# Ledger of designs, part 17: designed miniproteins, single chains, continued (5)

Each design is a single chain, and the fold is of that chain. pLDDT is the mean over its residues in the fold that is shown.

## One batch from the design tools (miniprotein)

Design m16562
Fold by ESMFold2-Fast:
Structure m16562 (fold): chain A 77 residues (1-77)
Amino acid sequence: DAVEEIARLARELALLMGLSEEQAEAFAEQARAEAEAASEEERELMIRALRAQIAGLRSGDVAAARAELARLAAEAE
């Protein structure tokens, strides 16, 4: 389920950013609500954006993460 994947990735991203477990759960719940309101195409873009942010934080390659996010934003037009 794309909605559950988005919630899971949002929680992982929040924890990587140094947020508490409680804050990460709140962030995941917000992401789930947004994903439930989104189209299937928007959910795919959300998953790709979250994965790009997580990869950037883990590797320190912020430029690569920014490039992927910019590409996804253009697709979302």
Scores: mean pLDDT 78

Design m16563
Fold by ESMFold2-Fast:
Structure m16563 (fold): chain A 91 residues (1-91)
Amino acid sequence: SPIAERLQRIKERLRTLLANLDKLSDEELFNQAGELFGEAIAVAREMGKEDALERILELHQRFVEAIRNKDREGVKQVLEELLALLDEMLA
């Protein structure tokens, strides 16, 4: 489905971000991951998955806090949790 294709593209871009965390600045991470969170929110809304939407919004808040704290391990954990949630949305 078009929605499943969008979720798969978000997951692929997220895996690329995770693989390149050490190569990206905090600003680059904030911008690129922020875009992926925005796309994930849009897909969750279109699917009517309110529980998934709430979880993405919580993960986004944790992501912003990890960036502010310069906590790269926290950033990695949040993005891995987002990836797992996107997998659950495809099931």
Scores: mean pLDDT 88

Design m16564
Fold by ESMFold2-Fast:
Structure m16564 (fold): chain A 85 residues (1-85)
Amino acid sequence: MSKIIIYSTSSIEDREGFAGELEEFGLGTGEVLPDGTLVIETDSSREQLEGRGALLEEIGKGTGELLEDGTLVIRENGKIVSVGG
């Protein structure tokens, strides 16, 4: 199985909202760690994770880096913008 690790400088509330959005996009289920890191487990292929990382970049949520072990590391480009206010 592949893993997605998200590093965020946003508030806990923004991170929880982001986790919900990722579930809606089908990236898997997320858990926010005490240090603010969001960890998502997924059974997606490398190609699928690469595409999902690119999608996150297009919507301005962050940048994606796919590691050799199939882990996708996402770093936010800044504050996550709330969608659907």
Scores: mean pLDDT 62

Design m16565
Fold by ESMFold2-Fast:
Structure m16565 (fold): chain A 68 residues (1-68)
Amino acid sequence: SLKQELSKLVSQFIGSAMAGDVEKSKELADQIAALMKQLGVPQSKVDETKKNMIKIAEEMAKAVKELD
């Protein structure tokens, strides 16, 4: 189901963000945004969610680099 796929992608996003992998996190954010749109979420909300996810991934990557 689309809900199961969304759950799986969200879990993968958390993993990539925690690893500091910005590129992988952006790819997963794009996939999550596409599924949200298929589930009928308005485009403005999808765009906002994607923007917030990318910011979180970039902030986590910055923190990970500081600890290296």
Scores: mean pLDDT 84

Design m16566
Fold by ESMFold2-Fast:
Structure m16566 (fold): chain A 56 residues (1-56)
Amino acid sequence: SMREEAIDKTLESMKKMGLNPIDMLQTMLSVARALGDTETAELLQKKLDELKKKEE
């Protein structure tokens, strides 16, 4: 989906800039959940889980 592709591109850019993508994903996930955006929250949770596995 375009939404998933946008998230992936944003994370790629953050990584290149030296920003912490895990912290950013956690913040975005909290906001999406607070707003009731379940679709975005599910996508963000998947990306967060994938990144956490790489940090292990």
Scores: mean pLDDT 75

Design m16567
Fold by ESMFold2-Fast:
Structure m16567 (fold): chain A 61 residues (1-61)
Amino acid sequence: GPVPELTAELGERILDAAERLKKEGIISDEQARMAYRIAARVFEKNGQKELAEEARKKADE
């Protein structure tokens, strides 16, 4: 069964969903930034520092 641990795939899915929902006007820029910060934390917990840094850059824009 699925493990309760955060995975890199979860981070990627959060980024994809946030960008799509923002593009469709369903969520605000501020809500998308929050999702990017969550994705960055997911990447950090999985030791993927480069992906975490990229997600933080998106959150700062």
Scores: mean pLDDT 77

Design m16568
Fold by ESMFold2-Fast:
Structure m16568 (fold): chain A 85 residues (1-85)
Amino acid sequence: EEVKKRLEEIEKEAAKKEEEIKEIAKTDFVKAAKLAYEKQKEFLERLKEIAEELGDGEKVEELEEQLKKLEENEKEFLEKAKAAA
């Protein structure tokens, strides 16, 4: 199934990016965190696209809510990191 292959590719890409982010976190934690938020947003957006293609409106709404919360968390993190620096 095409969807299954796309999900497997997304998971593999996410795993590789997680390892890259962990290495960056050793020298620049704020940069690593920004990359982590960016990659998580990309991941959720790709899942939302698949859910839209499948006509799964409930899953689309769930993913939109997760994206909104992620954006709020990113903003709070960046404000706190700026204040702590």
Scores: mean pLDDT 78

Design m16569
Fold by ESMFold2-Fast:
Structure m16569 (fold): chain A 86 residues (1-86)
Amino acid sequence: NLEKILEELEAEMKKEIEELKDDKEKFEILATNYLIASNLVLAEYFKDEEAVERYKKIKEEKLKTFTEEEIEELKKLEKEIRERLE
């Protein structure tokens, strides 16, 4: 049930984003990580090889500007989304 999984993910992300309302930097990092993780994992789920390669390249470019902590948060989010879709 992909629709339910996506609705639950969006609800959780909106809640976390609202909790970061007073921290713009943390908000931007979380929002960016969510966009990269969700798009990559959904491309993998649909077996869209072209989309997977595209989002992997976007991820690699963003990782060049990320701290180790930001990289770990992105990996954690990707794992969480993958586990929900499996």
Scores: mean pLDDT 77

Design m16570
Fold by ESMFold2-Fast:
Structure m16570 (fold): chain A 62 residues (1-62)
Amino acid sequence: DLARAAAERAAAEAHRARYGPTAGPPPNEGAKFAAEKLNKIGDALDAGLAAGGLEAGLRAAV
């Protein structure tokens, strides 16, 4: 349901605005963003790479 997803996003933004600017950017946001991007690239390259794309990307990032 789009309404539920929108409500969750709004809640996350409110939380970030209240606590985020004082502590800085939440690490979970960066990790999620990287994982999502890697998954998409892995699928386009090779099916086998998609299964290991997350690990390969993590290794490249470190």
Scores: mean pLDDT 56

Design m16571
Fold by ESMFold2-Fast:
Structure m16571 (fold): chain A 63 residues (1-63)
Amino acid sequence: MEVLDLAEAFKAGKLTYEELFEKALEYRKQGRLVLAESLEGLASVLKGKPLEEIRKEIEEKLK
């Protein structure tokens, strides 16, 4: 998985939190749970929010 590449791109300002969030949401809709959870964890670490908060926001958007 390219999770480390995504983390480096985000730190360099090439990816936004919104792009990571959108990709995680897309993967959950596709049933790619491992990829979705990896991006959620990355977004949590890089944004400085708890993983539980990121997951709540994603679950709300799935409705």
Scores: mean pLDDT 73

Design m16572
Fold by ESMFold2-Fast:
Structure m16572 (fold): chain A 95 residues (1-95)
Amino acid sequence: MEEIENITPEQLIKANQLFTKKLRELMAERKKAGVKELTPEEYRKLVAQAMLKSLEENKEDKGVSAALIGMAMVWLSLKADTTPEEVIEKLKEIE
């Protein structure tokens, strides 16, 4: 979790942009499949999928990965001492 404490504003912005793009792509795929409106639970699953896919595609960018983990921790209301591995497992439980 020390890497989260060293996240720059630029890395936070980039992480948010990457996550938002992935979420939009997943929502567009659901719309093409005939789903016009998502329930809160379906939306929650898509958010978890977007976080996991963004983390997987950006594993090499440690700062962006740390920012994505921090965003997931806030979204899931997890304690600050939660490890990145525990955050990923929680996201997998939701998807």
Scores: mean pLDDT 77

Design m16573
Fold by ESMFold2-Fast:
Structure m16573 (fold): chain A 66 residues (1-66)
Amino acid sequence: MSGLRVTLEEGADAQAIKEQIGQLPGVTSALVLDERTVLVTTTDGDKVKEQILQLPGVESVEQLAG
């Protein structure tokens, strides 16, 4: 399993983006950490990262190590 850190743009709706991420294939969990950060657990980090980057309001996605 892979962890992803999703950084949101200023003023983005973190809850709406979390809900969209949670509907993606291969996502096992999504958690809003703060106004600008969503943490994602996935079975396919590379594919899910590509899909998250296409969502409006997403600034960047980082693969978590450890």
Scores: mean pLDDT 81

Design m16574
Fold by ESMFold2-Fast:
Structure m16574 (fold): chain A 71 residues (1-71)
Amino acid sequence: SPDIKKLIEHEKRAKEDLEKKIKELQDFYKKNKSKLSDKEKTQLETKIMMLKIASDSTEYVIKRLQKKLEE
């Protein structure tokens, strides 16, 4: 279905944006670890965790949509 293919493309784009943001935050954390307060470290780790959960959610949706195309 063309509509399902468009939904997959949209979700793939959302996942790529999330993965890019995760990488940017991880790179920032690694570079600045010695300069960050414990509170800032916890906030950044929490943000990275939340973005990973969101990325896993988009991957789940992509897999479900791909399975519908194979049926």
Scores: mean pLDDT 88

Design m16575
Fold by ESMFold2-Fast:
Structure m16575 (fold): chain A 59 residues (1-59)
Amino acid sequence: MSMVETVKGLARQLGVELPDDLPEDVARRLGELYVGMVMGGKSDSEIRERLRELLEEEV
């Protein structure tokens, strides 16, 4: 399974909508951000907002 599919699954669970043609490098950065925030004890709400911010900057 690709990083894009993994990240889309995680974003879907958090209620974040991702574009269908999400670039793999952006998906990798989102995945790394997600893992870092989870390890840092961030809430689902904080992770959701940060993912949206990154998408607005990259897409």
Scores: mean pLDDT 73

Design m16576
Fold by ESMFold2-Fast:
Structure m16576 (fold): chain A 86 residues (1-86)
Amino acid sequence: MKTVILGASGEEGLKKMIELKPKRAALVSLDPEAIARAQKLGFTPTFDPEEALENADVVGVDRSNPELVEKAIKLAKEKGAKIIEA
């Protein structure tokens, strides 16, 4: 299972995604504090949402980034990925 989080998710959102025990986990963010939190919890940070969303099974969305939310919803609809608020 691949889990992707779009935007700067708080620690609780990141923990929720890790509890799914994904084989691959990624965070798309430019926020250094969000990147540091994600790395501590075992996420791989990336700056490319297109690459991160490829073959994603579960997508967490941070509502602070509405454009990324819309992209995640579209991907989930096309590929049957589950959307979770992070």
Scores: mean pLDDT 66

Design m16577
Fold by ESMFold2-Fast:
Structure m16577 (fold): chain A 71 residues (1-71)
Amino acid sequence: EQPSEEERLAAEFYGVIEVLEKAGQEDKLNAVREEAKKIFGVESDEELDELIARGKEVYERLQKKAEENRK
């Protein structure tokens, strides 16, 4: 099943946010969150958080598929 463009973008942002948060890159993390709001056309943190939560599920599914395809 193919994720939508919006879900794919949310998954990509989730992955970037996780990497930056674990690396302690707070300045870049804030910049990525603001860009995500602009790209998705959302104005509130709660709407962004809902999209990122959806992106997490898609991200994990895409990672599993990508890993299988690389083998």
Scores: mean pLDDT 76

Design m16578
Fold by ESMFold2-Fast:
Structure m16578 (fold): chain A 99 residues (1-99)
Amino acid sequence: GPPGPEIGLSGGGTALAGSTVTITVRNLDPTRDVTVVVTASKDGEVLDSKTVRIPAGGSADVSFKLPDEPGTVDVSAWGVDEDGMGSRPQSLTVDVLAR
């Protein structure tokens, strides 16, 4: 079959504990809408998961409230198009600093 859709992530880096971080998700496919699942996890535990539908060539902002404990939060995303074809997973990290 055709290759799955491509997606991009941005907005990782450093943030304060208990603050809100915004991750931008891009649908890099020029012709197909993509449903993207974005998951924030810490130490292998899922903190939050959000699903967003992004039109062809579009983008969406997804916000997560960070934990009060400092450490590394892993943000992963994968998309699926209307034909059920999956994207390559994308990931970034957020380094959570104490207040």
Scores: mean pLDDT 85

Design m16579
Fold by ESMFold2-Fast:
Structure m16579 (fold): chain A 83 residues (1-83)
Amino acid sequence: DVLERMTRIAEAAGLSREQAREVAEAALRAFEEAMKDGQSLGEAVRVAYETARRRMEEFGMPAEQARRAAQKIALVIYLAAAE
């Protein structure tokens, strides 16, 4: 499950399960909306990355840690979407 994999990445980076799930759901929604708006796969993955990074920083995660965790989350979405 893509959502569970993303949630585990955010938890491993220091968020609670509730916060991690919110990050994962926000990233997935941002990706789906970007795809529906006609953005390329790469552009939609970038939007998901920025959404995850911003949300994790809002929960108090240091910027460097949020960036690394968001990159892993974006990779999970990319691999799932690329079949």
Scores: mean pLDDT 89

Design m16580
Fold by ESMFold2-Fast:
Structure m16580 (fold): chain A 86 residues (1-86)
Amino acid sequence: VEALAEAVVARFTPRVHEAVAAGDAATLRELAEELLALAGATREEALALTALTADELEALTADASLEEQLRVGLLRAAAALLLAAE
């Protein structure tokens, strides 16, 4: 799980940085879709997390496995990129 998280960070961080620096909304959307694919999730699932309060997000992950915590992290990252691309 930790190794997978490190691989995701290494793969996505340079591309996110470049897209943000360039103001490239299309690339931010593509990166969000790649994160959703890794999580096995839809855009609707990712955006639903933005409706949750901080307390609800903490409750969602409080007893979660590291794999489930990683999946929620991927969904939150994808949602943030989708919102940034608007």
Scores: mean pLDDT 73

Design m16581
Fold by ESMFold2-Fast:
Structure m16581 (fold): chain A 120 residues (1-120)
Amino acid sequence: DEDIARILEALAELEERGVTALEEQVRAAARALGFDEETIEALVEVARIAMQGYPSFEELLEALTPRQLEALRLALERLARLLVEAAYRRGEFTEEQVQARLEKIEEMLELVEERLRKLE
């Protein structure tokens, strides 16, 4: 069916374009956070999977490999540390705003660690 073939080609082009833009953004952010190339590529893979759309963070984690889960855990740990350090240096955030962001990252880390334990 020629119409189905055209639709599939259009979807592949849109997906490739979206993936490329997201990959560049995630690579730039991960490099700025000081991750190695192996961790950066794993985080790019996580972002690519996430863009497929998942109803919850827990359902997203079920789609990830152990390597991708470990990269995400490292990213969340690094982000938590940098948020504390940056907030105290610049005064851009109140102590309450920093605490709220840290609590969200801690909740995400707990879910990633639980998923990793189930795969061991």
Scores: mean pLDDT 71

Design m16582
Fold by ESMFold2-Fast:
Structure m16582 (fold): chain A 97 residues (1-97)
Amino acid sequence: MSDEELTRGLQAYSLGQSVARSGDVEEAVELLRQAIRELREDHNTVAAMFLAYGAANGLARAGKDEAARLALQAAIAAGDGNVDEAVRLLEQAIETA
């Protein structure tokens, strides 16, 4: 992991916690889009996991249970290093939100 990847991981954690507390659907969707970019461009699975997990909690707070479930599954897939599955689940979470 590069210094940039580490910094992005820490920022992802902070952003995820903020969105989890707010329950803002628009901000949660932006975190899911950022998670896709982290996976596709930087292969930063840890940052993607924290973004998706935070988004899942925010979506659940907003009552978007199906989107929250998909985002949580995406976070798990990202944590496992399964980039293709994580991206597919993130795209489905965005469409469902």
Scores: mean pLDDT 86

Design m16583
Fold by ESMFold2-Fast:
Structure m16583 (fold): chain A 55 residues (1-55)
Amino acid sequence: KGEEIFKKYLADKYKPEDFKKIKKEDIEAWVNEVLPDSLSEEEKNALIEYLLTLK
């Protein structure tokens, strides 16, 4: 679930509400840049979907 990935990697620096005003394309690009390459594509996509539900 994307929420668990958010809590593990991002919750120390970011709040969910920080993503409500960011465009979908920018969220996808940002997630791919800030998450470690060791994370699977499915895990990155789950996080992107979670962040998009906050909009």
Scores: mean pLDDT 73

Design m16584
Fold by ESMFold2-Fast:
Structure m16584 (fold): chain A 87 residues (1-87)
Amino acid sequence: MEEAEKLVKEAEEYYKRTQALADEIRALGTPEQAAQADVLRDQSEKLYEEAKKYAEQGNIEKAKSYVRGVKAITEEMERRLAALRAR
């Protein structure tokens, strides 16, 4: 129970971070970079929903896999934003 709640919370935090990162990339990037950021945000949302689903089912291994997926998208978006900020 506690592990499932922790995984859902972790996935939520990464997903909220991807939303903020997408907003910043849209402000600083080209229309193409903004569109790519929106695709990554949408993928992050889908992985977050899957993490919640598997956590609720007690499938902790699957939930962990989806949390890692949300984290990977967050890290990719952070790299993209850093590149834009470097000009």
Scores: mean pLDDT 86

Design m16585
Fold by ESMFold2-Fast:
Structure m16585 (fold): chain A 78 residues (1-78)
Amino acid sequence: MKVVVTVPTSAGATGIAAGLKNAGASEKAVRAATQAAVDHRGADGATGGEAVKKALEEAGLEAEVTSTPDTVTLTVID
């Protein structure tokens, strides 16, 4: 399933993890994103987005991240 989450850059990895859970992503995707948010606490925007992407890819999922100054968009194929 394809899931797309867009959050403010200030929300970082924590916002992306919450967005994936709210969008009904798999337990595997939510678990990986939540762990990335814990490991990268205080990282905003692009850094947080890249951390979540890496965690999803290590879990065996395909992910893409795009960042602007105001928003981070994560796409995962689950």
Scores: mean pLDDT 79

Design m16586
Fold by ESMFold2-Fast:
Structure m16586 (fold): chain A 94 residues (1-94)
Amino acid sequence: SVAEKREAIRKEMKERVTEVAPEVVALIKKKEKEIEELEKKGELSKEEVRAWALATTGLAIRRIGDAMSNEPALKEEELEELAKRALEYLREAK
């Protein structure tokens, strides 16, 4: 069920975020800054900026957090994809 999948994702993300919490915050801010600079240079369209933002782990972590606070915010498939990308990024950041 959706609730069971969200609970599994929440547990995995909670464990990872707890492990690397200060580094995760720093990485989120760094990625937001990179996106902002690319947008200012005109190298990205608004659609590409949004696609880039959604692909970044920083925004993925924030979106997962929002979905946990407000269950209707994201579809099950979106939560799985964001959680997978966030975990891959956190593994590489170590």
Scores: mean pLDDT 55

Design m16587
Fold by ESMFold2-Fast:
Structure m16587 (fold): chain A 81 residues (1-81)
Amino acid sequence: SAELKEKLKKVEEYIADLEKTIATIQENIAKLEEQIKEHKDNPAMVKELQELKAQAQKTLATFQARIEALKKEAEELKEKL
């Protein structure tokens, strides 16, 4: 089905876009980890950076769960082609 092929293409494009977003979040988390190490002698700043990192990690987990759901959807669409 041409319509099924088009749906699969859109799902795969959305996965690619989300993977790019995840890569950016992971880079930001790595940067926060470096900043925490740099400012380890400043407890107030470390606490703020740890809170920002925790928020970023929660967002990452949400996007990762969405990608896994979309990958399962893509596999199911491929099996029906």
Scores: mean pLDDT 89

Design m16588
Fold by ESMFold2-Fast:
Structure m16588 (fold): chain A 78 residues (1-78)
Amino acid sequence: SEEEELKKALEELKKYVLELAKKLPDVTIPKSPELEANLRGFLEQLGLSEEVIEKLLRSLTDEQLEELSKKVSELFGE
């Protein structure tokens, strides 16, 4: 079912993002306000904790953002 597929996709994406957060060093990578706002909204939709969201917003590299975008496209067909 469509609902079951969406649930599985969201669960896989959430796991991917949580694992990514565990591997990130505690560094600040500058991002545009637009990118930060869009990324925050996306991460909040996944039901991540504020601490995880803040770490991802602060520490994700351009390469990791590209990989995350690819993972989203793979799971949701975007």
Scores: mean pLDDT 78

Design m16589
Fold by ESMFold2-Fast:
Structure m16589 (fold): chain A 60 residues (1-60)
Amino acid sequence: SMTEEIRKRIKELYEEAGKKVLDAIKEMDKQGASTFEKMAEVNKINDELTKEIEKIKKEA
């Protein structure tokens, strides 16, 4: 079963990823990025989040 410590770490990773998405979109909007380019960056952040969560689960 997942421990409270693991749940807390996963929650922190989700919060960090959410902040990265908001900051990235804000910066990309300033630079006139397309919707497609913004979606690609969001997907990259989500892929990195998924890898970090998988690593934590494997170590649990």
Scores: mean pLDDT 84

Design m16590
Fold by ESMFold2-Fast:
Structure m16590 (fold): chain A 78 residues (1-78)
Amino acid sequence: NIKQGNKYKKKGDYDKSKKLYTDQMKKNIKTFGPSHPKTQQSMVNLGDVYDDQGKKDDSKKYYNDVGMTMIQDGVSKV
């Protein structure tokens, strides 16, 4: 869940945070597809972990998947 992943990330446990969000994202994509709210949330969480690590290219990749619903534009401009 996002609270667990955020705690790992804040502690610098990026491997644990990334694994948690990656596993969640993969399951959600397989079960619900890329546009489902659960999948979008997992992608945002994973992108956030990479962003916090300074891995902007990886972060952008996951945020871009969410952007299929124009969510990046909404978040950036709201």
Scores: mean pLDDT 68

Design m16591
Fold by ESMFold2-Fast:
Structure m16591 (fold): chain A 59 residues (1-59)
Amino acid sequence: MVKELTVEVEVPKSASEKEMMEKAKKKVEEEYPDYEVDAIQLVSKEGDKATFQVRLVPK
């Protein structure tokens, strides 16, 4: 089944969007090892916190 998740990661203010995305991807892959990231989108960034919308599909 497809899963849609909101994920928050803590990053330095100087972190690039790519760095934030990689951290979010790693976090969801650790929680859902039988799933792969199909889509990931930055929703908001507030100081040291970045929020992503992630779509997971079964491997």
Scores: mean pLDDT 79

Design m16592
Fold by ESMFold2-Fast:
Structure m16592 (fold): chain A 97 residues (1-97)
Amino acid sequence: DEEAKEKTRKAFEESTERDVALLEKAGKPELAERYRELSKRKEELIEEIKELIEKAKKYKELGDEEKAKEYLEKAREKNKELREIEEEMGRILREVE
């Protein structure tokens, strides 16, 4: 659903811009830029994970359990990367607390 994707994207952008503004106000423009880069990668990973989960569901419905498992394993790897990005973003925000 393109409308749901666009709404999620806008909410994500608003959240990122708020955090970036906090970092810039704290005199940390390099951290603000890094946070933008991480936020963009996080958004990309969330979309990739969503698509992989949807593919896994489709193959499970078709009775292709092997392909469903393959896509779930790919989603788990992307979730691992997402967690590492979220941990770095949390560390950056703590710099201004």
Scores: mean pLDDT 84

Design m16593
Fold by ESMFold2-Fast:
Structure m16593 (fold): chain A 88 residues (1-88)
Amino acid sequence: SAAELAEQLRQGLDVGEGQLDALEAAYEAGALSKEEALAQLELLREQLEELRELIEKSDLSEEEKRELLERLEELRRRLEELEARIRA
């Protein structure tokens, strides 16, 4: 159902947010090398790209798609900011 799909996509974004938070914390704590952190960010970027495609191809309302895509763009921005800090 559309409601189940919307919930699954929101859960996917929640997981992505948690992964980004955990990755940032681990890198700042020195638990991840620069190379390890960048590799994990690349995997997360790929996961977010798959979520974007699922949202765009879904039969969800335009309002629901907008909400989900805005959350995804926020995550992508945070990911890019973290990557820039690691690369500096």
Scores: mean pLDDT 88

Design m16594
Fold by ESMFold2-Fast:
Structure m16594 (fold): chain A 61 residues (1-61)
Amino acid sequence: SPQLQELESLSLDQLQALRDGLRGTIDRLRREAGDDPEAQEAVRVLEGLVETVDRLIRRKS
């Protein structure tokens, strides 16, 4: 996907910063959104993105 190609172009430092930012967003959303199904789906999508970023970090390390 275009998004994956964009992520693959990022440096290790940029990927680490993105991972940290995504984790912060997930934590905030979990605290503020409660049991809202749309918020739960958003968290699930963001967790998948964190997994993708973590795989790219491992490949570049």
Scores: mean pLDDT 82

Design m16595
Fold by ESMFold2-Fast:
Structure m16595 (fold): chain A 100 residues (1-100)
Amino acid sequence: SAREEAEREILEVARETAERVREALENKDFETAIKILEEGIERINEILKRHGLSNSPSPEVTKIENGFAMALSALKDKDEKAARRAVEVIERTIERMERE
């Protein structure tokens, strides 16, 4: 279904984004981390739009979007600890969605 295809694409983008953000944070490259998060959010929004789901994301997709938005906000406020915590929440959500 369109929802299942969208969620699969979002999961792939979310995992790639989380991995890249984690690496940037470990390297203290906050400017790159911000760019990666902004790109990831835009990619997820485009997937939702393409599948007609912009107004009806699943609870799991909403948690991922909220997590990336919180990480982005924290980094713009120079709160590295809050940003790392937000990324951990995203990683746990991804792991839960990938469990069969």
Scores: mean pLDDT 85

Design m16596
Fold by ESMFold2-Fast:
Structure m16596 (fold): chain A 68 residues (1-68)
Amino acid sequence: GPGTATLNYLRRKYGRPDTTLAELSRRSGVSQSTITNYLSGKIPYIPPETLRRIQDALGVPEERRPAP
């Protein structure tokens, strides 16, 4: 779904090759299992607040974040 595509794009664009799901979980405060469920599409919707926390953890500048 769109949330899964957005998260994969952000990880590829802003994440380092060595950025693990555990590290992303620790920095964002979102559980690793929840992030995995977003990536697999098991949870089809990513709440805006959760997406913002993940973007902050990846260091995505506010001006380069996709519109809601």
Scores: mean pLDDT 70

Design m16597
Fold by ESMFold2-Fast:
Structure m16597 (fold): chain A 93 residues (1-93)
Amino acid sequence: SSLLQKQQQLNREVSEIVGQALREIGEMVQLELEAARISGTSLSDLGKTVDEAIEWLRSQPDPRFQELAEQLEERQKKLDEIMEQIRKMLAES
């Protein structure tokens, strides 16, 4: 394949994986907004980091917050896997 074809393929693969990362980030933001809405709390009061937000949610006795914490943990794990894929692609290019 030509260098141009290889670059175009890499650009498509990176764009696709970056798009997946942005979707996971968007889902995490929506989950934190839902938690804030249910609790009547601001996003900043839930925590400064996703880990702090998960810890706060898991400290609550309401099963809705437990479900939101589990969904945030799943999305965070998927995002970490996507970011690792991006790092590997960039390191091998």
Scores: mean pLDDT 81

